# Ledger of designs, part 77: designed miniproteins, single chains

Each design is a single chain, and the fold is of that chain. pLDDT is the mean over its residues in the fold that is shown.

## One batch from the design tools (miniprotein)

Design m2679
Fold by ESMFold2-Fast:
Structure m2679 (fold): chain A 89 residues (1-89)
Amino acid sequence: MKPLPKITKEVADRFIEEARSLIEEAEKMKKEYPQYQEEFDRLIAEIREVIKLMEEAKKNNDQELMEKAYDRLLEVRARFNELKKKILE
């Protein structure tokens, strides 16, 4: 795993905004495909936990916690993309 940039307010805010954007996309997909509501609810809940960890890392200047939170965001994003592929293909 490549090291992330130093935790600054700007870097943390960017990562949090990436996570929030993913929630907005998941909420939209959930409304368009209600048959997958449970799967999207699970992903959204996990992204919300990632945001909580990112905000804690930002508050405490915790590089390790931010790296773990971002790694988790990438994992959730991959699962979200697989679910989207299943729905659309």
Scores: mean pLDDT 81

Design m2680
Fold by ESMFold2-Fast:
Structure m2680 (fold): chain A 57 residues (1-57)
Amino acid sequence: TAILSSLLAQGLSQALAAAMVAKLLGVSPATTAQIVASAVAKSLSPAAIAAAIAAAA
């Protein structure tokens, strides 16, 4: 369904955005992957994911 496709696309966009922010802040890929995986598992908002990455930098 279109709704399921949109939700999946949003999840992928969050991970990509998080990776780009982490690269700019100099956060390691391993730390970024852990933060993103934990946030996705807990259904956290993109803002919460960004805040967690910024705190790790």
Scores: mean pLDDT 60

Design m2681
Fold by ESMFold2-Fast:
Structure m2681 (fold): chain A 60 residues (1-60)
Amino acid sequence: SKEEIEKEIARLEMLLNFYRLVRDAVRLFEDPAVAAQEIARLDKYITELNKKIEELRKKS
């Protein structure tokens, strides 16, 4: 249903915002060499979440 899709989008958006915060924290507070590796991993996951959100919005 549309409500189920909207609920899933909201859940994914909350998760996306959380990972963006983690990424920013890693960038600001971690050692640069370690930060670069972790940021690359987080950027990949953020990209996948954004893609899934876009797909769900098109189905709503």
Scores: mean pLDDT 84

Design m2682
Fold by ESMFold2-Fast:
Structure m2682 (fold): chain A 91 residues (1-91)
Amino acid sequence: EDEKDHALELFRQVKENPTPELAREFLELMKKEVEKLKKEPEYKDLPEYERKALILLEWLGYPKEEITEERIKAASKEIEKLEKKIKEILK
């Protein structure tokens, strides 16, 4: 949907050509989605790295049935790498 398409495009843009504006927008969107997921009973007790990974995998179009532990690990590492880069840009 529109929200998902926007999120995925923002993720791609921040990875390829990050600006401070895009970096802030990405962090705010991720924070919003994490807070939303934390309110769901099934997901409230998950580690934050898993919530972020699940959000990214949904943006990438993976159905919940295809979300494996290996995909969660890969997505989590990708997000950590991107967040580190964003912190450097926002300094």
Scores: mean pLDDT 78

Design m2683
Fold by ESMFold2-Fast:
Structure m2683 (fold): chain A 98 residues (1-98)
Amino acid sequence: SMFEEAVKEMEKLYKEVQENPTPEVKEEAFRRAVELMRRLLEEEIKRLKKELKENESEELRKELELLEFRLELLDELLAGKMTREEVVERLRELGEEY
């Protein structure tokens, strides 16, 4: 699945940071992880829009609105500046280190 491919990509990013834990590598890995999350959300949004066309549902419409909102938040993160410590913590969250 798209999700399984994303998990593998995130694991690769985590390993890259572990092998070369420089601020530049951490920042790049974080940006790529966020971009990957955006692509996953875009695919889910497309899937829900297709399903909503076949079956009109208030619940599906609410789900779509929530995913679109989350996509906007990720866009804001990519446009912002992050500290090196925030990059490490976010990579930990995305890489399921805990």
Scores: mean pLDDT 72

Design m2684
Fold by ESMFold2-Fast:
Structure m2684 (fold): chain A 80 residues (1-80)
Amino acid sequence: LSDIEIRILELLFEKPMTTSELAKALNISQGAASRRLRRLEAKGLITSITTPDGVRRYSLSMEGLRALQKELKAREAAAA
């Protein structure tokens, strides 16, 4: 996973987020955020849900949680 993909998974671990919220948090365009979210969803690392207000939100999948934990553990070991 790239650094920006890890940051997306970390943000989604806290709460489900929209493309706009992720773009703002990462200081990237909505188009760039949308492309990265679609790649992560295609890999099964995140899921999407459309709430009754018609807004699409992304959430961390079980596979995404496992990938995030593995990556953070590896980086923590490298930083120690």
Scores: mean pLDDT 81

Design m2685
Fold by ESMFold2-Fast:
Structure m2685 (fold): chain A 59 residues (1-59)
Amino acid sequence: MKKTRVEIYTVEEGDTIKSIAERFGVSEQAIRDTIKKFNLGDPNKLKVGQDIPIEKEVE
């Protein structure tokens, strides 16, 4: 199992999975996987004020 660091990001107006992924230096797939893992709903329908735990691999 890979070691990860988790940071909580609150979605802002105009944010997309791509923009959030670029902001944190992770892949879009990593954001989608996190949304599924934490049951945060539809990754194609991000809501302003939604908290997303961003997992970064440390190795």
Scores: mean pLDDT 73

Design m2686
Fold by ESMFold2-Fast:
Parts: sequence; structure tokens; C-alpha cells
Structure m2686 (fold): chain A 81 residues (1-81)
Amino acid sequence: SAMAAEVEERLGKLIAAAFELQELNAPKEKIQQVMDLIAQATRAFRAGRLEEAQRHADEAIELVYETAKENNIKLRVKLEP
């Protein structure tokens, strides 16, 4: 499924972004929240709930960008085209 492939790719990019936030000293609590959203998206993806997986992935992307903005971090990883 094209949607399944898209979700899987986005989850990989989110994991990379979470590691970049950690390397750039983002708050541990924010990194944990991002990882929790990635875990929720991954569980939905494994269950075949692709729309739910996309919603959790979107929430994680928003939290990544907000965390970067609040901590004056410029991300190198691009989460969307």
C-alpha cells in the first residue's frame, strides 16, 4: 500500500529527528514525548490503522518542530517535502 510505505518512511524520518534533537541538547522530557508519539504511530501502523498512524506521526512532527523552535534549534532532518 502506498499509504503504508509513506507512514513507514515518515516514522524513519521521525526517529532520525528525535536523535538529532537529543544530539542538540533538547529537553529530555520533550524527546520522551516525541518517542511516545512515535511508539503510538508504530503500534497503529502494525495494527493496519494507517489513518491513525498518520495522525500520531503528524502530532510527532508538530512536537519536533515546536521543540526545535522553543529551544532555538535548527533541524537538518526534513520531515516533509
Scores: mean pLDDT 86

Design m2687
Fold by ESMFold2-Fast:
Structure m2687 (fold): chain A 86 residues (1-86)
Amino acid sequence: AAREKLLEALDRAEELAKKIKDENEKEIAVGLIKNAKEAVKVSSDEEAVRIAEELARELEKIAKLTGSKEAEEAAKVLREAAEEAR
């Protein structure tokens, strides 16, 4: 199901975010992902896709500002999962 696939992608994104070298950016990214994971658990499938897309945008901003490859990869995982869940 779309939600199950998105939750799996969120778990993968969290693993990637935990590898971010800057401690402050890591805490922010992990927090955003955990909040999105809780929201997805109680959302509709359509809302879950929207939540994943919004989270991907926030992680892309972090990657652009910090140069973090891990944040970039986390955003990509969420983008791909959201597209497949449509």
Scores: mean pLDDT 85

Design m2688
Fold by ESMFold2-Fast:
Structure m2688 (fold): chain A 65 residues (1-65)
Amino acid sequence: MLSEEDKKIIEEFAKEHPAPSLKDFEELVKKEKLSSSAKEAHEYYLEKSIEEGVRLLEEAVRKVF
């Protein structure tokens, strides 16, 4: 499982890179010396992106309807 420190680094990276790929996370893991794998970091980002996407979609629907 990802550590809280790893999660913070991933979230900060995602703010600067709006659509990071698995390769981008592989470079992040090497640069920041994360304890997690690039795949785990990418999966965490996707999970957070889905949650945020659902929230934004609900807000957009509420504004239009």
Scores: mean pLDDT 74

Design m2689
Fold by ESMFold2-Fast:
Structure m2689 (fold): chain A 64 residues (1-64)
Amino acid sequence: DMDRLKALAGAHIALHEGKTEAAEKIFEALKAGDVKKAMEIAKENLTPEQLRAAERAAEVVMAR
């Protein structure tokens, strides 16, 4: 479920950056169980640096 956690972290980063519409679409896809779509939206709306930050956040959660 790393992709789900990464998409969730990406949605929070998008919200922090003022990309409210992108964050809402990612949250909606995650609520529908469509992790692949959530990740696609995140990749299209976030910079490579923001995507790396989302990956690091997901790794921290997985490390417990």
Scores: mean pLDDT 81

Design m2690
Fold by ESMFold2-Fast:
Structure m2690 (fold): chain A 62 residues (1-62)
Amino acid sequence: SASREAALLTAIRAVKEVGDKRGTSELTPDLLREAADLARSEGTPEGRQASDLLTRGADIMS
């Protein structure tokens, strides 16, 4: 659905923003958790879904 696609794109943007800030393209659990916090800070339904996806990704990688 459009909602799931929007959440995924939000997650990708958050990951890119945090990665750029950290100077890395490596996906680590800590990077994903920081990206999850960023996505949640948007205060949107898409941001909440993106945050949940990123948190689950971090847990899988731990």
Scores: mean pLDDT 85

Design m2691
Fold by ESMFold2-Fast:
Structure m2691 (fold): chain A 87 residues (1-87)
Amino acid sequence: MSPEQKAAIALLEEMLAIALDPSLSKEEAVARIAELVRRFFAENPDLPAELAELVERAAKGIVVFLLEDRLDALRELVERTKARIAA
């Protein structure tokens, strides 16, 4: 895997950890995920377009599933996106 693919997978794992953190409110988790994603794109401006799109779609889906209490769907989205990035 490229360094960019590894960075994207690490971001997905960190977003998942935030989404599943029982000490955080949904509002706090959403705010932390949004800031994490913003910093990731700022630090990785040369990210391949397809990889950037996968990360953005995953982040949006994680937020939606978190707000809907669909934690199993959230976990499945993260695992599917990681598999897509690793391919």
Scores: mean pLDDT 87

Design m2692
Fold by ESMFold2-Fast:
Structure m2692 (fold): chain A 58 residues (1-58)
Amino acid sequence: MSGAIMRLFVEVPKEVEEKGLSYEEAAERYGLSPSFVKKLVEDSKEKDLEGKYEKVAT
């Protein structure tokens, strides 16, 4: 529910995906742990899946 967290969900996956940054590089850039960066990237992918599932009965 924090706006800062929502920004990280957009910025971190984009940096990793589009620039090919390692999780450690992204973690250093945003002051996060590499494991948290990995979780943000995975959550971003899951949200994309949820967007598809929104049209499928859940």
Scores: mean pLDDT 67

Design m2693
Fold by ESMFold2-Fast:
Structure m2693 (fold): chain A 107 residues (1-107)
Amino acid sequence: KAEELKEQAEQYIKLAEQHIAQAQANLAQGTLEALQQASLDVGSARGYAGQAKNYARKLLEVDPSEEAKEYYEKVKKQAEELLKKADELSAQIDAKAAELRAAQAAA
């Protein structure tokens, strides 16, 4: 059961990383439609990072070892770094969308 909780936490970190990468790709594409998709990817990344922390926390409920505590801190740090990247991408998406809407209004 402890190993399954670790696998789930790792899977959710991987999903969060994948959605951050998708958000970056959509932001680079630079259309309003792509920016909308990038915003959804950021939301998914935040959700998955939160789930990773949740499963790592559940590990501590079944495994009181120092190794489990170290694993929790590692996953927490990884998830918090992904949340920071999501916040940075969200700001960039909003700025780019505002630029595109302003350019469209000026045309």
Scores: mean pLDDT 88

Design m2694
Fold by ESMFold2-Fast:
Structure m2694 (fold): chain A 71 residues (1-71)
Amino acid sequence: MGVLVRFEEGTDVDKVVANLKEKTKDIPGVNVSKGPTPNSVLITGFDPENLDKALEEAKKEPGFAGYEYFD
């Protein structure tokens, strides 16, 4: 399971990924990486509750524009 998080144009996605890795380090089974599209971050996890916790941290990042779940 995963969520693709989109950010506004001009967002420093590398900084967002680094911030989210630090904020999610204590959430089991969650991985954060650059997404396949511009200005996107990919969050993957096996537990929907832990994935949602990681998504809530992503929503707090500057430039947050939206998200979509995928399997």
Scores: mean pLDDT 81

Design m2695
Fold by ESMFold2-Fast:
Structure m2695 (fold): chain A 91 residues (1-91)
Amino acid sequence: ASELLKKAIEALKKGDYRTAGLYLTQAMVLALANYEEARLQGNDEAAKVYEEAIKKLMEAGRAFDKGDVETAIKLLEEARKLVDEANALMA
């Protein structure tokens, strides 16, 4: 998920909104899968952080849909940090 978010952010910064949308969708699907895995393993701490990341991804998607690219980038950077934190808690 983190690498897909990095690619989405890079695409947004380049003005490649189609590629950014595709990576954002892929990152969301993977973040949801990681959240369910953490939940199934009983890792409540990791699950909570993944849930926070998913909320930021949803906010980023809404900002992107409104054409607020600057806000979308900031929210995706925040979501990526949360994904990295949750991944560390799963190790």
Scores: mean pLDDT 85

Design m2696
Fold by ESMFold2-Fast:
Structure m2696 (fold): chain A 65 residues (1-65)
Amino acid sequence: GVVLPSETEKKVERVVVRLLNEPDRPWTLAELAELAGMSPATFTREFTRLVGKSPREFLEELRAK
């Protein structure tokens, strides 16, 4: 069963807000994971699960608009 804790959702949402505000910043996966308080592997998994896209794909879409 997929049970997403409120804390994980809030951590991912914080990263999404930062990416929306600073899409052209040279973000690394390590910086985004640290901001979320997760390892890079855990962050990529949880971000992709909650957002439906990888952090890189999300950034590329924001920059393409």
Scores: mean pLDDT 77

Design m2697
Fold by ESMFold2-Fast:
Structure m2697 (fold): chain A 72 residues (1-72)
Amino acid sequence: SMEELKKRLEEMAKELEKEGDEASALRIRYLIENYPLSEKTLKLLEEAVEFLKQGDGGKALEKFKEALEESE
């Protein structure tokens, strides 16, 4: 659901902040709150969530960053 996706994205934003990538974390939060998500952005975010569920945080972060670039 969109609610579950938003929750996972907020958790990923916190992880990016812990890594010192505050700019990417802010872009994710801005994307969730203020941006109509394109189909490509949604697919990238869903892929990121799936990698996160599989325990592959590195690939999850790569997909989140791709989603941010797509939204710009």
Scores: mean pLDDT 71

Design m2698
Fold by ESMFold2-Fast:
Structure m2698 (fold): chain A 94 residues (1-94)
Amino acid sequence: SAAAIERRFREYVARFRAGEISEDELEKGLVSLVLEGITLAEQTGDPAVIAATRRMIAEARAFVAEHLPAERAARVLGVLDRLEARVEALEARL
């Protein structure tokens, strides 16, 4: 399941690079997939799912900082900061 979430994440990035989806669709898709990873991590406590979710957050941060307009990038990075804090809180309890 973690591998399937990571694959869909990479598909969203690829579709954006190809011009197939808007910045709004990319933002919504990336945030949704990170949330799916967090939900799965909370349900399973699986370190591999936590690690996969952390990789997706790091990859999303790098991608949005490089490829999105500054105002939208700042907003998405703020969302990712809150999601990363949720992952850190989960790790602290395992």
Scores: mean pLDDT 86

Design m2699
Fold by ESMFold2-Fast:
Structure m2699 (fold): chain A 80 residues (1-80)
Amino acid sequence: DPAQAAEVAEARAAGLDVTTFETEDGEYRIALLPRDRSEESIERAAELMVRINPDLSLEEAREIIRRLLALSEQVREKYK
């Protein structure tokens, strides 16, 4: 999707990590992760993520981002 590709390129240029998450119906969607965990960075990532996934609300996008950041920290801590 050319529109989705443009949003992903914008996210990468902004320094966001681009990843995917699986929905409950087995569909894979693009998720954007900020490098820092400030509320400002999460909000910015959530706004871009909603542009890529227009069926998500801002609150849903924030929760997905927080969940993925928590999982990333758990993996990092386990392999310290």
Scores: mean pLDDT 72

Design m2700
Fold by ESMFold2-Fast:
Structure m2700 (fold): chain A 108 residues (1-108)
Amino acid sequence: RPVPVTVARSAPVTLAPGASATIELTNTQPQPVEDAHLAISNGSKLPATVSFEVYLNGEKVASGSLKSGESAIVPLGTLEPGDVVTVKATNVGDNPATVSAVLSGFLA
């Protein structure tokens, strides 16, 4: 029976207007994680829009934008041990933004 696992999570990252940040989440599990997905959240207290790009081992797999209070789920499939998920986030608004990411899936 597959076991749910939280693989990694970021601390909240604060972005000034026009600023960008990179969040890296590594699969440190000793076995593959199946049905892996990344949850990206814009927890900004003031109205702020964040654009994001998601990379798996350096290959772009998704992009989008989130308004304050919005979240996106990015399906990643199977993550091998040592796989790196990178989120590049840019605050395209005029207010400070706060972004966080959680990487989850199932152990086989």
Scores: mean pLDDT 89

Design m2701
Fold by ESMFold2-Fast:
Structure m2701 (fold): chain A 89 residues (1-89)
Amino acid sequence: EKEKELLKKAAELAEQAAQISRDAGNVDTARLAETASKLFKEAAEEENPLDREVLGTLAIIALVEASKTAPPEAQKLLDEARKLIGEAL
């Protein structure tokens, strides 16, 4: 339950980061953050623990790539999402 709540919160933060990145004109960064958000949402709804871990790992990869080019405001949200995922997985 708590693990799924953390994944959902990480998805929300990644989604916010995507919007900030898009508004700043960083379209590729926004797409990576959107991908992370979708994968975190899928992981949160996944009942199989192994599949959830795989989805979460893929989301982290997308999140890390997005954070490399994100504007500072979005980077803070992506860092927070990464911290929550470290607690969830």
Scores: mean pLDDT 83

Design m2702
Fold by ESMFold2-Fast:
Structure m2702 (fold): chain A 64 residues (1-64)
Amino acid sequence: MEKGKEIFEKYLKEKFGPDASYLERYKGKSVEEIARELIKEFPELTKKLSGEDIGLIAEYISKL
């Protein structure tokens, strides 16, 4: 079971909606680049989640 998937579903799934087209902007990016862009787009994540947890979300998105 992927921890990054659980955190993604709790905090981000609603923002991307049923149309996951917004995730296409992260296609072909490294985990580090995805994590950096997530923090820029959703700065609230740094208040609720550790850098490790944000990294797990970025890793999950990179595998989609």
Scores: mean pLDDT 72

Design m2703
Fold by ESMFold2-Fast:
Structure m2703 (fold): chain A 89 residues (1-89)
Amino acid sequence: MKYSKEEIELEAELAFVAMGLSVAKLAFERKSVSKEELIKYLEELRERALKLKEEVESNERLSEEVKKELLAQLEELIKEIEELLEELK
């Protein structure tokens, strides 16, 4: 099935946040970056995820099924980012 360009762009941004969190977790486990740089990166990912959540919630062109799925994934990612930030602070 063909996704709309808008759906592709939203999915791509969600995938970026998910991959960024995975890389940050790996960097933390390996102690390959400073705590300060990890906090900065995670705060940027959090802002990105929150912006995407607002864009999904306000989007009148997304089906309710797609919107619900994207919001569920974003809320889980935001929660994981917040939990990791609290562990680091």
Scores: mean pLDDT 81

Design m2704
Fold by ESMFold2-Fast:
Structure m2704 (fold): chain A 72 residues (1-72)
Amino acid sequence: SNAAKLAEKLGTTVKVLRTTLRQFGIYLNDEELEELSGKLLEAKNRIEAFRAAWPFAKNAKGALGAAELVFP
């Protein structure tokens, strides 16, 4: 799964990834988590990760949090 691949890349678990995204105001079902995780895995830099997270986040701060998680 894309969520498992992203969690592995970040050195964490899918459960921790989901919890961290919720802290950024990103609340996802399993299908949405797979979609966002796939887009974040394809992102090459923080700007692309921000754009990927934007549709799933309630505001810019949440999208930035997700982008910084993948590209600290």
Scores: mean pLDDT 88

Design m2705
Fold by ESMFold2-Fast:
Structure m2705 (fold): chain A 106 residues (1-106)
Amino acid sequence: MLRLRQLLRDAILSGSLSPEQRTILSLLVAVFEKVGKPSVSREEFEALLPEVAKELGIELTPELREQLLRAFDLADLDGDGTVSVDEFLKFFQHVIETGEFVRPPA
């Protein structure tokens, strides 16, 4: 989990992320840190969104929630409803490089 936090900090400091991307990636990192497991299920992710949003002082609007669920689905590279830390790192790196929330190439 420390690696995800460090990657997020480096990306923010480099100016490579838009405010929207910073918000979404900060919430994703916070969920993975709170779970503390090698992978996060869709159900765990949805359940923890309100708590991590409050902890970060971010208002979880319906639109932001939909964007977060979409980002989780894009990071779920095998489509099993579970995202591993390795899958999330691949997704995060691709977002930093492209500036877009799109599925990484296979």
Scores: mean pLDDT 77

Design m2706
Fold by ESMFold2-Fast:
Structure m2706 (fold): chain A 99 residues (1-99)
Amino acid sequence: DELRRRLFQAILTGGLSVDELIELAEQVNPKLAELLRKLKSTLENPTFENLLLALAREFGLEVPDSAKTLGSALTSDQRIQFIDALQTFLETGELVKIK
C-alpha cells in the first residue's frame, strides 16, 4: 500500500506537521488517526517529534525524558520493535505493548 509506505517514511524521516501526519494516518487507518489525536491532546507542546515520542511510549518503549526526536531516542532494536508494533496496530487495531 502506497499510503502505508508514505506513512512509515514520514514517521522515520520527518518533514510533516502534526496535522499533516494525522491526515495521512486517517487515510491509512482511522484508528491510528484517533490514537494520534488523543496523544496530541495530552501534550503541552504538540510537535511532530513529541507526538512520535508519545506514540512510542504508548507501544511500551522506554523513551528518555531528554529525547527530542524518535531517531535519537531509539536504539536499532527499539526501532524494529516500534515498526512491528505500528504494523500490528494497523492490521489488527490493537495496541500491543512491547516486552
Scores: mean pLDDT 78

Design m2707
Fold by ESMFold2-Fast:
Structure m2707 (fold): chain A 75 residues (1-75)
Amino acid sequence: TNLAQLLGEGRVDEAIELLETRYKDIAKSQLLSVGRLLGLDLDPSLAKEVIARAILLLMRNPKMSPEEALRLALE
């Protein structure tokens, strides 16, 4: 199952579960691409865990800004 496909199909709960349980199995390039499409200003030097956490925060909090999500993911 592809993270970008789940999000494109509106399957947000399944995308959240994939990120929580299997983010290590998702290519870093895919996490970067998805995060950037969601408005996150992601540096490719960031750890995969931080990128996944920022995406999760945005998906769980639709009124949260991408800047706030990235800041919280770095804590």
Scores: mean pLDDT 81

Design m2708
Fold by ESMFold2-Fast:
Structure m2708 (fold): chain A 117 residues (1-117)
Amino acid sequence: AAWQELAALARELEDPDGPIEVELVAVQDGKPVASVRVRLKEEQAKELLDKMVELGLLSEEARERAIEIIETEENALVVHSRIDRENRFVWRLRFAIGASLADALANPEAYTGHALE
């Protein structure tokens, strides 16, 4: 349920010219079983974070920190992981600001790195 809601919202909010590239991954037994990667504008990224708090996948404190990073950083890589014990998944959220996610993941030293929790 949570994956379907997050993936559907991410696709609805997608803007191919958005400055923030977001990846959501559901991982089971160390392997990605579902993923979505989209570009978002700042306001749409905040809406996705609000939905993650609603679904219990992100704390209010972590959301507030992520919003501050989105509003203040020109080049950043943000990572967040949450264990979904009920469904036996690890949820991964990654987003890059000011660059493609592929570039930020290949050259993490070139970007300000943040872990939300």
Scores: mean pLDDT 76

Design m2709
Fold by ESMFold2-Fast:
Formats: structure tokens, C-alpha cells, sequence
Structure m2709 (fold): chain A 71 residues (1-71)
């Protein structure tokens, strides 16, 4: 419901900052940062889809592809 979706968004925002730094490091050649970013993004995508947040899931999938390209 809406309350669960709002909590998911807040948690996603907090973790997105960490994921953004990992994606940045992955683009600089840090393979371990790339692997960690893919793992965290996969978990957040699944949660976003379960909550019906399709736009957020699409955004996170884009970030996951960026991290995967660095592997």
C-alpha cells in the first residue's frame, strides 16, 4: 500500500547514495565495487517491483546495467 511504498522510497533514497558511489567506482575500474553495486541494485529492483513502483524499478535497472558494463 501507500505507507509501504513511501517507506520503500525513503530506504531506496538512503541506499541510492551508497549505490551511486559504488557505480562511480565501478566506472573507474573497481570490479569489486561493480559486483557490490549489481547485488544491491538487484535487491532494490525486486523490492520496487513488489511495491508496484515501476518507474523506480526502471531507474534502478538502468543503474544496474551501468555497473554490469564495468564488469
Amino acid sequence: DIDEAMELIKRAVDKLATIQELVKKAKQGDKKAAEEAVKLLTEQIEKAKAAGLDDLAAYLEKKKKEAEKAL
Scores: mean pLDDT 78

Design m2710
Fold by ESMFold2-Fast:
Structure m2710 (fold): chain A 80 residues (1-80)
Amino acid sequence: MKKIAEVEVDGETYEMTWVSGGTFSNAVVGTADIPDDIKVGDIVKFTGGILAGDYELESIEESEDLGGNKVTKYKFKKVA
């Protein structure tokens, strides 16, 4: 099954598709490495999209979709 991650920045949520390992990608927002051991306060680099730059993880929320698939939501804040 393909893993998906939801990324929230400034109140907007983007769906990112798992590519390989800890790497997630979205054609509009770019690519980020979100490791399984990521924790609040960690800095994640986004490349190649509208979110390009460094972001601090503010929160992690886990949910399940109607098909029983695990969905993780990561809330990020841009590092100024």
Scores: mean pLDDT 76

Design m2711
Fold by ESMFold2-Fast:
Structure m2711 (fold): chain A 68 residues (1-68)
Amino acid sequence: SALQREAGFVRAMTAHAIAELRAETDRAAAERALQSLLGWLREVAARHPELAPLVDEEAARLRAVLEE
């Protein structure tokens, strides 16, 4: 289904973003990238409210990278 495809895309993009955030050595650049990614996830949840729990989980994973 379209919803399953969107969920798969969100998971794949978040995994890729985590790797990129971990590789970023400029803290300010990492913070800006995180905010852009969180903005995108909010837009996904707005378009697909059924994905809100997944969006919340993936947003928490992204935030945790900068707390490491």
Scores: mean pLDDT 86

Design m2712
Fold by ESMFold2-Fast:
Structure m2712 (fold): chain A 65 residues (1-65)
Amino acid sequence: SHMAREQQLLQRMRTVAAELAEEMKAEGAEPSLIELLEQAANADTIEEVREYLRRAQEELKKALG
């Protein structure tokens, strides 16, 4: 069903965000970036995951100069 596909996609997106947060922690990334990835991993909707990932990308761009 449509709802089952949406829940599966949300769960996959949250898992990827959680894995990225752990990798960024291991690499010593800025706390603000890690916090945004952890917020994405715990978000309740696909829209919220996307918004936190967008903000994480902005923080990464700042770090890269």
Scores: mean pLDDT 85

Design m2713
Fold by ESMFold2-Fast:
Structure m2713 (fold): chain A 77 residues (1-77)
Amino acid sequence: MEEAKKKAIEEVTKILEEEGVQNAKEVAEAAVRTAIEKGPEAAFKMLEDYLSNVAGFPREKAREIAKKIVEIIEKEL
C-alpha cells in the first residue's frame, strides 16, 4: 500500500473509532478507495449514507463527520 493511502486510512479509522463507528477500518478503506476511484463527492455521499442509515447518526452529524473525513482524505492523497 502506498504510504499516502495508508496514512489516509489510519487517520480516517481513528476519527470513525472516536465517533463509535463499528468496522471503522473497513469503512475507512472503502471511503479512501471511493475517493480515489470516483472522487471526493462520491466518497462524501457514501460516508453520509453509511453513517446515517447504517451507523445511525442524525443526518447533520453524519454530514459533519463525512465532510471532515473527505477533507482528511484529500489532504493525505
Scores: mean pLDDT 83

